# Ledger of designs, part 78: designed miniproteins, single chains, continued (4)

Each design is a single chain, and the fold is of that chain. pLDDT is the mean over its residues in the fold that is shown.

## One batch from the design tools (miniprotein)

Design m14684
Fold by ESMFold2-Fast:
Structure m14684 (fold): chain A 61 residues (1-61)
Amino acid sequence: SLEEAIEEARKIAEELKKENPKMSITSIVTAAGMELLKRGVSNKDVFEAVMILRKELEEEK
């Protein structure tokens, strides 16, 4: 589901930040999207999850 894709994207973003603390939002969302595709998430759900993740990261303090 889209909700599961969003949750997976958030987990991937958290792991990426641990590995690369200075990673930009653009790099994080790009890498998360690629990882979701690798895990077999549909293109549609990946695009939606990446857009939602980007907004969350931009709004999150």
Scores: mean pLDDT 82

Design m14685
Fold by ESMFold2-Fast:
Formats: structure tokens, C-alpha cells, sequence
Structure m14685 (fold): chain A 64 residues (1-64)
């Protein structure tokens, strides 16, 4: 795998893991979930590099 594709895959995995961890922590602590923006780079099967920004809406969990 080309180094650029490997880096893009690692970035996408890290974003996913971060979102899941942040959601779980917020649920446990009754904290608000901050608005998040992630810059993503995707390498398609034809070798085209696509850039995009993933935006996650801010949420707040009410205290128990």
C-alpha cells in the first residue's frame, strides 16, 4: 500500500475511534459533546486523492 493511502486510512480510523471514545466518555460523565471538525484525505481505487472535512454537531447530555 502506498504511504499516502496508509496515512489516510490511519487518519480515518483515528477519527472514528476518537468519536466513539468521546461519545462514551460524555455519556458516562453527563458532559456536553463538543462540535468537532476533522480533515480527511481519501485515496480512491483509481489513485485519486479526495480531501474533505467531516463536521460533527455539538450535543449535550442532560445530567442524570
Amino acid sequence: MAARRAAADAQNQAVGDTLLSLREQAEKEGRKIPALEFDLEVVTSDGTVLRGTLRVEEGYLPPP
Scores: mean pLDDT 62

Design m14686
Fold by ESMFold2-Fast:
Structure m14686 (fold): chain A 91 residues (1-91)
Amino acid sequence: APLPRGVLNITLYLETDDDRAQAEGILKRYAPALEKAGITVTVSFEPGSGSSLFTFEQLLQDIIRRKVTGPLSITIKDGVVFMSDKVVDPR
C-alpha cells in the first residue's frame, strides 16, 4: 500500500471549553488508528457554533477509511463538511 503523508487541519466552531475538550478527547481516541494509517490530524478551534462532534468523529472515520493524504483544510459548520481544493506546492 502507498504511504500517504500530509497534515489534515480540521476547523471546529465550538463555543465552550467543554466542547473543545470533548473534541480533543475524540481526536485522542482515534490517534492510534490515524498513526497506523500514517495520517496527522490537527484541530483549530474558532468561536461560534455549528460544528457537530458527531460529524467530527464521522469525518475522522472517513479519513481513516479512505486514507486521505496530502495537506488539506477541512471545516465543519452547520452540519456540512467543507474541504478546500487540494492546492499542492507549485509544480
Scores: mean pLDDT 74

Design m14687
Fold by ESMFold2-Fast:
Structure m14687 (fold): chain A 75 residues (1-75)
Amino acid sequence: VTYVEVTGDGGVRVTLLLAVEGDVATIVGVAGDTAALDALSPEEAERAARAAVAEALRRAREAAAALGATELRLP
């Protein structure tokens, strides 16, 4: 099991938990610290959250590839 943690603009933090078996990586857990979003407007909060999730998924794909996985499965 591998942890991928991303801190985005405004301190939005997303952590993905990956299980890698052979050439397949699966996201088995997602955690987020959204307290930073409370300081933003709804539009800014949506943009920041989407950016943080996109970056976390990018980092998860890179981590999976580094571990030999060719496929990333979502929960």
Scores: mean pLDDT 72

Design m14688
Fold by ESMFold2-Fast:
Structure m14688 (fold): chain A 82 residues (1-82)
Amino acid sequence: SLEDQIAAILAELTRLSPASRRALARSLAGLGKDAPAALEQAVKTQDYLAIPGVGDAVARELAASLDPAALAAVVKALRELL
């Protein structure tokens, strides 16, 4: 599924829990082609709750654990997938 393909890409975010990676994958799959831009905007604004379907727990993990290099790789892979 698209969610599973996105979850595989999100494995690059090794500091994120498996549950948070699954929740984020579901949210991004729902956004489709808009997912890479939504993720980039959330990082730029430090507002991860702005991503539809992301709750407080996932937003806190993203804020605490996001590596810029891993994020750039994820966004690139999402743009190529979607």
Scores: mean pLDDT 83

Design m14689
Fold by ESMFold2-Fast:
Structure m14689 (fold): chain A 77 residues (1-77)
Amino acid sequence: SRKNLAEEDLKLAEYYEKLAKEYEPIDPKLAELYRELAELHRERAKAIAAGDEKKAAELSDKISELESEIRKRLEEL
């Protein structure tokens, strides 16, 4: 259901905020990227809850791009 999908995005946002705090003393730029990822998941949760499928899809693309950037940065650590 849309409610369950939105709740999952909110849980992911909480998880990425926790990772941002953990990485802040190690790599502040990586922490910044995790905070941005958390914000995108919160926005997607709102779009899903509102039934805005176009906005949810656009946010999914941004999430995928940011996940790729985070992966690349982790490989450089």
Scores: mean pLDDT 88

Design m14690
Fold by ESMFold2-Fast:
Structure m14690 (fold): chain A 84 residues (1-84)
Amino acid sequence: SPLEEFLKILEEIVAKVEEMARRGASPEEVEETLRRLEEENKEKLKEAYSKMTDEEKKQAAKALKETGERIQRLLEEIRRRAEA
């Protein structure tokens, strides 16, 4: 479904940031990777979203917010480790 495709992309982005955090990547490397992933996936996310029902769009919006919050927490952790 369009929702499943959208959620899979978000999960893959989070998984990449988590992998980078585990290997001790710098905040700059993570931010560069996030910018690249955003550019690569923005059209796919928009296409999936455009094909969604109103209920699926609500779920996608919630997932996007939760994903953003999770990525922000991971970046804060990476920044804290980089300042040590």
Scores: mean pLDDT 85

Design m14691
Fold by ESMFold2-Fast:
Structure m14691 (fold): chain A 76 residues (1-76)
Amino acid sequence: EREELVERARESVLSEIQKLVDASPLSEEKKRELLEEARRLLDRLRDAILRHDREGLARAGAELERLYEELKRLRA
């Protein structure tokens, strides 16, 4: 089911971002902001997947990947 796949992806990405955020040297306020950004991007991703919006999916995915890379760089 699409909804099941979306929810699994959402939880997996949030879990990984949470771990990266927790491992980062960021302030608690910035960590919370990044998690809110991730949630917003995952909502966009969910909508794109459910509507079969390939371009929207690519845009949201790219922005989420950028956030992911930012967090990895902060850990490095």
Scores: mean pLDDT 77

Design m14692
Fold by ESMFold2-Fast:
Structure m14692 (fold): chain A 87 residues (1-87)
Amino acid sequence: MIPLEDAVIRFDKEEITEKEATPLLTAAGVVLSVARRLTIDLSKVKKIDENVLKQLIRLEELARQNGREVEFVGLTPEVKEKIEKLK
């Protein structure tokens, strides 16, 4: 089978809590089973719970370990600051 090279998930809400994280992470896992690279568009997201950010960072690391890539695009300054503090 020829895998998909690129896929995109767009999140169109202003906040991501743990309730939204579970379906997003599940969808990302399914996409990464068939796609080499996944772009998660967070351009509309202004606030993410710290536990969710930790899960997204772990998703990126696990994808990389399995020869796949996850990229986050459209990060606001607030979200970028939170990621920097968690790395």
Scores: mean pLDDT 77

Design m14693
Fold by ESMFold2-Fast:
Structure m14693 (fold): chain A 83 residues (1-83)
Amino acid sequence: GTAVVGLDGNRASMKVTGLTEEQALRARELVLMMGAKEVTMNLDGDEAIISAEGLDRAQAEAALAEIEGLGFTGELVEGTYPT
């Protein structure tokens, strides 16, 4: 899977794509534990997508590191959130 974090000052959003449903459930739980205020999960065929909002910069960086620790590719983007 691939995780992308969009940063705007201390406001952060995260999107994780290319997950199985089981991986998406784990990623959702992790992001909620790290302090996300809103998390959505979408199933797109055999892939799951997680979107998370309401993280600050430090929470988003910590969540990205944990997701990378699960074997996913991570990216940080300043100012814009790739769709």
Scores: mean pLDDT 73

Design m14694
Fold by ESMFold2-Fast:
Structure m14694 (fold): chain A 100 residues (1-100)
Amino acid sequence: EKVATVELRGIKATDESIELIEKVAREEAKKDERVLGVEVEKGKQHENGELIIKVTFKSEVSDEEAKELALEIGEKAVDELREKRPEDAVGAIVEVKSLE
């Protein structure tokens, strides 16, 4: 298995925003058979809007595909947050930090 770590920054990490990010990330993960699971965690700077999404992939998925899918999941979660809670996502940035 491969795990991609996606960092979300510039998000106000309210309980409602975290729940929305988790919901959207899990819904997007279910749509792609290459994804085995997703977990959302508060980053060390969560008070400054840092959240971490860990996406687990099948081992046969290429590193490039895993990074692209993980980034897409993070971006879709942030897009939904911008639509429903725009004040919580004004400075939102999505980055893939690692692949293991």
Scores: mean pLDDT 80

Design m14695
Fold by ESMFold2-Fast:
Structure m14695 (fold): chain A 94 residues (1-94)
Amino acid sequence: SMEEELEELLEELREAIEEGDIERANEIVQKIFKLLKEAEEKYGKAPEELIKAVQRALLQLLDAMARGDREAALRAAEELTKVVKEYVKAIKEQ
């Protein structure tokens, strides 16, 4: 359910960015952060490298959105999707 919810949120994030709905995109980012914190509490901490990768991707996304750079925001969202999937896989395989 958490994996399915994260995948749905990541797809909704991409759609919000494509539509230029920055308010909705920010709300979705906050929901993703909340789910990742809940996952860490349930499954334990991911490797530091993956935690840093998720943080970096999120900062890049937030920066691109703040600048109104849709193409950069979409690229950052794709990177976030990749690192979040790797993060979830790593914590569940512990």
Scores: mean pLDDT 82

Design m14696
Fold by ESMFold2-Fast:
Structure m14696 (fold): chain A 60 residues (1-60)
Amino acid sequence: MKEEAHRRLLEAIGRVLAAIGDIIDAERRGDKDAIEEAQKRLDEAMKEMDEAAKEYDAAL
């Protein structure tokens, strides 16, 4: 359903933004381990966003 694909896309975008915020906070603390973990979460969130965007395009 279009509504399901749209919700997944919005949720994925939210996760990308949250991961970016975590990176900024970790950089401010100089915590390299936290930066790496936040970057890993960002990569996973971007991958999910790409898949959700493809599902949304297919549902249009």
Scores: mean pLDDT 80

Design m14697
Fold by ESMFold2-Fast:
Structure m14697 (fold): chain A 74 residues (1-74)
Amino acid sequence: MEEVEPAVKALTSPDPEVQRQAKLTLARLRHPAAVEPLYELAKTSTDPRVKQAAIDLLLNIGGEQAEAALAELR
């Protein structure tokens, strides 16, 4: 849980290297606990790059929870 929370927060960093590291961490973990924060980020973010990263990570995690989140994002 601690690794997921700071990684999701790091996706909103203005530093592209921090964003890259966060994406790698979340992709490796593939943790269901990341689904809710990623869904919120995709829904609320005004940055299209951050939205795209959140959607890509939801697709990478997969499973019922991620698929439900993606369906609500249309």
Scores: mean pLDDT 78

Design m14698
Fold by ESMFold2-Fast:
Structure m14698 (fold): chain A 68 residues (1-68)
Amino acid sequence: KLSTDEAQEVVGTGMGAASTGDMEAGANALRDALLKKGASEEKAQAVADAFRNGDFDKAQEEFSKLVK
């Protein structure tokens, strides 16, 4: 599971990319950041897919499963 600091870094990465209007880049950045922090590919992809689809409730749910 991610620490609070790791979770904030991942969120910052995704929000930064999303601020450019490119949701796919934001989703890919979130996936890569989660994989770098040791999340499984399956879980990282689930968060990225929900974020890409604009389903922030599901993205938050999947992300919360990775945060301690």
Scores: mean pLDDT 72

Design m14699
Fold by ESMFold2-Fast:
Structure m14699 (fold): chain A 71 residues (1-71)
Amino acid sequence: DVQNRSIQQNGDSQINASNDGANTSDTYLQLNQNAGNSSLLDSNSSSQGNQIMDNVNNQQNQLSNQQQQNQ
C-alpha cells in the first residue's frame, strides 16, 4: 500500500513535468511495444543513471544470494 502511493506520486510527477498528459500515454505505448524490463531500464538510464546504478547493484546482490541457494 505504501509503495503504491509512492509509485502513484512518481506517475503524477512525470505528468506534471510535461503538463500535457500526452507524455504518459506515449511513454506507456512505447514501453508496451518493447515489452521488456531491459528496455525499460535502458530508457530510464538516460534520465536516471544514478537510480539505475543503485537498482543494478541491489539486483546483483539478490541474484548472487539466489544462485547460492539454488545451487
Scores: mean pLDDT 45

Design m14700
Fold by ESMFold2-Fast:
Structure m14700 (fold): chain A 96 residues (1-96)
Amino acid sequence: ALPPALPPARVRARAYKDEEGRVVVEVELLSGAEHPLLVELAEEIARAAAEEGHRVEVVGTQVDNRITLETVVEGDGVRERGRLGVDLAALARLAA
């Protein structure tokens, strides 16, 4: 039997390269309870995109047993959106 649905949580991770070419990542809790796996996943995805020279914002939302990551990548005057859905069972396998 699955445990009860987890309380909803939302986090924002922003990442970019600074003037020295170093990746900077900032994480902010927007709502709900702090979930370390949600925070770590959002931060890791934001960091990876920033290492490729993009300015990126990742908004992670956890509802029930599912995490949704919405990405906004900015460069050259354009703003592109992406979406990734992850089941918490898949995250548990990555964290184990």
Scores: mean pLDDT 72

Design m14701
Fold by ESMFold2-Fast:
Structure m14701 (fold): chain A 78 residues (1-78)
Amino acid sequence: SEIDEKLEKMKQLAIELLKEHPELSEEYTPATLMVYAGLKSGFLSEEEARDLLIKLGFSEEVAEEILEEALRLLKETE
């Protein structure tokens, strides 16, 4: 499915990110790292990331928390 394809791409991007910054795996959940990697690469917009998290079964509240964490990490790496 399109969701599975997006997840696989984001997992790949997160793995590449962790090769450069292995410490991130200790501090952030896989969901946060995948969203961060997708946003950083330009593969996902903020709206697409939110929609994807909801489709994965996260509540709107939890999806927003994950997105906020990923956006914070993006800002810290600018």
Scores: mean pLDDT 80

Design m14702
Fold by ESMFold2-Fast:
Structure m14702 (fold): chain A 67 residues (1-67)
Amino acid sequence: SMEDELANALATAGQAARLAEKQTGLKPESVSGEAIGLNRAIGRVVVGGKEYVYEGDRMSQTMTQIA
């Protein structure tokens, strides 16, 4: 459902923000999430003027930095 896709996108965005904050020690300036499939989402985080992009896969329970 759209609600499930939105929930997955938001969860992925939150996980991406946590990872970027842990890597940089800085609070995120912006965070967004986008569902790209039934079990996959992209998280985008801007920290210190740089964008960090992660792909989340719910089936494998992985977060992979792609940019």
Scores: mean pLDDT 85

Design m14703
Fold by ESMFold2-Fast:
Structure m14703 (fold): chain A 100 residues (1-100)
Amino acid sequence: SMEKQEKIEEKLEKLKEIRAKLPSLSDKEREEAFKEAYKLISEVGEILDSENTEEMRELLKKLAELVKKALEAHYNKNVEELIKILGEIIKLIEEARKLV
């Protein structure tokens, strides 16, 4: 649906902004940015889950695996790896948006 695609696109733009600013953030600012990114990804996940198709379930499984890697990178303060994983998450969400 157009409304679901528009909601996902809005969240994607915010995720791209967060990813772009990560290298310049302090530890405290990075904690806040990561929490915002996690919330945005969770909200996208809810929209995708509402489609209830096999293709969307496979994408959600891949998204969950990437989120686990992002949490690990954040916990280890590995900013380079976090940026890379957020890029993969963004790419996966862009692909999923085409199927909504």
Scores: mean pLDDT 89

Design m14704
Fold by ESMFold2-Fast:
Structure m14704 (fold): chain A 96 residues (1-96)
Amino acid sequence: KKKIDFEVDVALVLIQLHLAKEAVEKGDYQSAIEALDNAIKRLEEIAEKYPEYKEDFQRAINLLREAKQLVPTDPEKALELIDEAGDILSRAAEKA
């Protein structure tokens, strides 16, 4: 039960990252920033819920905050940071 809740919580963040990437690729930077804000907020909530993964979630949050700042000025770098955050989250889900 707790493991399934964790996998669902992480999957919902990964969906927001996918939406952010699609928005960046389309030049819809406002939608990309909104998706990143949603992902960051959810990661902050699940970091409190799963303190054993707090370090992985904090690294992902920091990458997404940097990506958010770079979306309008360096969208290619923003996409790289979103992918890095997604990899951290996917690896955390595999360990659970």
Scores: mean pLDDT 85

Design m14705
Fold by ESMFold2-Fast:
Structure m14705 (fold): chain A 84 residues (1-84)
Amino acid sequence: MITLPNSAEELKADAAAALAGLEESVARWRKAHPEASEEEQALFERVLEAQVELAQMILDGAAKEEIIARAQELEAEIKEWLAK
């Protein structure tokens, strides 16, 4: 029956919406914080780039295992930065 979830399509839609919302949030943040330190700007850009990369992988139809592996790698990287 038509109860099977559209997980892939839902993920693509969510990814597209996230990308659009993220761009808007970044523009707003930069406008509000033009004096943000270089470290803060670099960190925000890195996290944002990671989010965009994952969203693009989903939109491009990358295998779930590949997306999970990349997400796990990015999570480890951020965790390492926080642990320092």
Scores: mean pLDDT 66

Design m14706
Fold by ESMFold2-Fast:
Structure m14706 (fold): chain A 71 residues (1-71)
Amino acid sequence: SAAWEAVREEARAIARRVVEQNDLSKLDLDKVIAVVSQHLIEKYRDQIDEAEARERIPKIVREAFEEVLAE
């Protein structure tokens, strides 16, 4: 549970940084989400099952961007 909470917190922090530092009209958001997802899958590999990480982390990252963009 703590590892999944850390992934959500870090995904939101990264999403906020990306949104604040970039013009959203110039971002390929799907590519950014893929890169951030891969980074988090690799970072948490020893704490989270790899199959679950590959399924759930991209969804968490997309949700984090949607939440930040709605602020």
Scores: mean pLDDT 85

Design m14707
Fold by ESMFold2-Fast:
Structure m14707 (fold): chain A 55 residues (1-55)
Amino acid sequence: SIEEIREKVKKEIDEKSEEVRKETPEDASSTEIFRKMSDVEDEGYKLYQKLMKEL
């Protein structure tokens, strides 16, 4: 269902965001962090589109 797809995508985005925070050192620039987070969001959106097309 669409709801299951949304929950799956949200969970994967959340988990990958946490990994980015864990791997990013304290002295990393906020700009670098934002770019990495944007990439995670883009990947989540692409996953959402793929799963929706399989529906």
Scores: mean pLDDT 78

Design m14708
Fold by ESMFold2-Fast:
Structure m14708 (fold): chain A 88 residues (1-88)
Amino acid sequence: MSYGVGVAFETREEAEALYEELRDLGYIAVLVETKNYAVGVGFETEEEARKLAEELRKKGYKVVIVESEGSPAVAAIEAARKAAELLL
């Protein structure tokens, strides 16, 4: 099992800023563009995913957590897509 944390944004600039910050911190981060913009981060453990989710929520972000049977990279993509869908 892998876990993903996703955050959705109305603007590309805000999504890109978070994506760059998380990537610079060494996270497995992805930026996904659909109808909205979303950033996803993948983890091997639920504990690490929940820790990041709580930090992002404290900063005022709306955050989703997903469980995936794939790799952390797959979990990141799934979380980003799910976060983007929640804005609709």
Scores: mean pLDDT 85

Design m14709
Fold by ESMFold2-Fast:
Structure m14709 (fold): chain A 118 residues (1-118)
Amino acid sequence: SIADLFKKFLEAIEKEDKKTLIETLYRILDTIVENASEEKRKKIADLFENEAAKVEDKLVRETLRTFAIEIKNISIDLVFTVTGGARDMGIQVLKKILKALGKERFQELLEKIAEILN
């Protein structure tokens, strides 16, 4: 399920398991591209925008806003860009997001995304 993918994704961030992180991120993005309507993508984008508004760290805030834009405007180019960006983004940026939100809020964000995709 998408919820199991998000659990593996979070565990990969915490363990700094780059291989599992890239594999789970790719599968999450593939699920969004194939199964999320424009309305669902907008709802997911709104979740990232809402979390960005609460974050004081500029890098984390701008990264969350970039995710919102990329998810909302999803295309074949976006899948390529985000998949390529996952390698370049690195585990450290995702760890900064996890630290800025806190584990509980990050898990709640992922759970809300899973609910939208269900």
Scores: mean pLDDT 77

Design m14710
Fold by ESMFold2-Fast:
Structure m14710 (fold): chain A 123 residues (1-123)
Amino acid sequence: SENEKKKKLREILYKFQDEAVKISKRFDEEYKNAKTKEEAREIMKKYVDELTKLFDKFIEEVSKIDPNLAKRLKELVDKTRKELEEIINDDSLTPEQMKEKIKALVERLLAQVKLLIDFYILE
């Protein structure tokens, strides 16, 4: 039913948001324990890798419910992925600046994804 589809999309969204927060907290703790700038930079690369895997799982789960919505969400995810890759490859950034930029991009993506899904389920 349409109501069951909307319920499943909300559950997928909330799980995605929860997992993104858990990843952020785990990497905040790993970052605090870094002994060198090189180690901190590698932690940020690992953070982006785990976020990218979460993004792929999210799109896969949405595609099982609504392939057209998944395609639209994938455009937002792919843009964010590219921007995250640009951050981790920018040798001019400190690990702290890298962390701040990653968090800002993830917050933006989560807001955009929520807005798109909320708008979609109101129809």
Scores: mean pLDDT 88

Design m14711
Fold by ESMFold2-Fast:
Structure m14711 (fold): chain A 86 residues (1-86)
Amino acid sequence: EVEELLKEALENLPPEMQKLALELLELVENNDPERDPEIEALVEKMGEAARKEKDPKVQEGLKNFVKALQLKVGKILNAEVYVSPK
């Protein structure tokens, strides 16, 4: 289930990023193409926060969350630009 994947990914994020992730999920659930720039901006913001933390688990959690969002909306989101594994 996409909902279970989203829940597992959320549990791997710090509380501050969980809040952003929940806001992102609300935008995605509205399924409005006009919201694509807002979705990308939130993913970028979360990616910057993850990179500053330098925690590989946080970075992996964000990548998993974005993958689950891709499954839910049927779109490709480029989280790797914001959360590089290197």
Scores: mean pLDDT 67

Design m14712
Fold by ESMFold2-Fast:
Structure m14712 (fold): chain A 81 residues (1-81)
Amino acid sequence: MRRRVEIRADDSPENAGRKLAEAAREGGMEVGPSAAQGVIATLKDGRGEEAGDSLVAILEGANLRARLVEATPDKVVVEVE
């Protein structure tokens, strides 16, 4: 099943962590809120592509197939299956 995970620079770490945890559960894994903090910090630093790569790595570590769809200074979007 294909799903998109969007992390925004203005997301709270709790909200972003919740989005990640929900996606990771589809891969049968658990990911904590702290995993999202680094993605948000990198995104706020204007390094959207690096933030996107980090998000892909986190989701692939959760046994998901992940692909970066969009990387901007305000958000990253990854498609998972």
Scores: mean pLDDT 77

Design m14713
Fold by ESMFold2-Fast:
Structure m14713 (fold): chain A 98 residues (1-98)
Amino acid sequence: SSEEEAREGAENAKRGAELAAESETAEGQTGGMIAAIGGGLSAGLAGRRGGNEELGRKAAEEAYKGGLEAAERAPTEESGRAARLGAEGALNLGLGAI
């Protein structure tokens, strides 16, 4: 269902941001950030496909909140920045996909 797809996208975005936050390497931080952005995009697209813009918006907002929480817990400024950029990208592309 579109609800399950939107939820999965938001959860994938949060996991991507967590990976970015906990990664000690630039490659890991970038990979996590890209995964977070992709998850947010998927959440927005699920809302669009379901004809439910509110579902897509809420999922993108949840991706953003989860990503920011990951960034707050980051052990370094670099990994925190990557997680935050992932969260912002997830929100922006998720909302844009609706």
Scores: mean pLDDT 87

Design m14714
Fold by ESMFold2-Fast:
Structure m14714 (fold): chain A 62 residues (1-62)
Amino acid sequence: GAQKNELINFVKNNGKKYGITDDQIAILILQSEDAADLIKTDEQLNTAKNLIEEKLKELSKE
């Protein structure tokens, strides 16, 4: 659905921004696809985006 595609695009775009490896981005996309099946509202989508961005920031320090 639209939420799934938006979450996947968010991971791809922010992964590139934070210099995350392609392998790490692929893992996050798989996790995002699983999570997207549970996302039914814009509030849940925004929460998922915030959690992913925090994870990307932590991975960028490694």
Scores: mean pLDDT 75

Design m14715
Fold by ESMFold2-Fast:
Structure m14715 (fold): chain A 74 residues (1-74)
Amino acid sequence: MSAEEEVKKRLEELLEETRRMAEEGVPASDIYDRAVERLAEINAYARENGVLTPELREYMQEVWDEIVRIIREA
């Protein structure tokens, strides 16, 4: 798996985790804090592997926007 594919996989796993936490009734603030922490880890991994391109940054922003939507709709 390429580093870029690994980043995308981790972002998808973060979305799935966010959906599960919302379904389980975890407070929105706790889900948000967890998502911020996980996204920071994924961003660090992307930077360390030299794959933090403008396109990947845009994809990360789209994933973050979806996380915020999931939290708001929970």
Scores: mean pLDDT 84

Design m14716
Fold by ESMFold2-Fast:
Structure m14716 (fold): chain A 77 residues (1-77)
Amino acid sequence: MKKELIEKLLKESEEYRKKTGELSKESTKLGEEGLKALKEDREKAKELFKESIELAVKAIYYASLSVSLRREAEKLG
């Protein structure tokens, strides 16, 4: 049934949207910690920035999935 498929796609889109938000917040926090560490421990700052970038890339990926799922739901009705 078309309605059930739309609901499933919208739920998955919402889940990826929430994950995107969580990852973006965590990425920002690590970036801020990296900036603080930069004055005292350059190697620690470097590791924090690497982790921040990894989370940011993952957030972009999940945001893309969320948008794709929503577009499919919109095409169905």
Scores: mean pLDDT 85

Design m14717
Fold by ESMFold2-Fast:
Structure m14717 (fold): chain A 61 residues (1-61)
Amino acid sequence: MERLKEFLLDVARRFAEDPAYTREQKERVVEDIENFARKHLPPEEAERVSAELRRILEEAG
């Protein structure tokens, strides 16, 4: 499960840093990754991933 979390966060960082995508598109990708995490990870791990995803999105602008 650890590797799945790293993969999801890497995808999120790549999307957040790409200037070709709008804020709306970046938010949708983060939301999709959050939903995936909630389905495939335990609740505590999904919460941690969601918090990190939101931080990545905020830091990228």
Scores: mean pLDDT 77

Design m14718
Fold by ESMFold2-Fast:
Structure m14718 (fold): chain A 100 residues (1-100)
Amino acid sequence: SLEEEAEELLRKIKEKLEEFAKNASEELKARISSVLAQMELVYDIAKKYPELYPFLIEKMKKILEKMEKADINNPEEIEAVLEFAEKEIKELEKKILEVS
């Protein structure tokens, strides 16, 4: 189901964010925590508005693909992934406003 797919994608994103946080600076850790909190929020909203699942899944897949390609030892690549995630989350927030 779309709900199960979204849950699995969120779990994988959380695991990648935790991996990125292990050797991150305090500034980068704060940014990682912010992205995680925003992902949790949009996921919780999608549970109330199931029409959002296809958009959430599309954005989560794109974010996870970027995360999987990033070198964990390269802070610049981690920062680029976080910037990408932040932009994708903003697009999801706009979509939420259309259905809520």
Scores: mean pLDDT 87

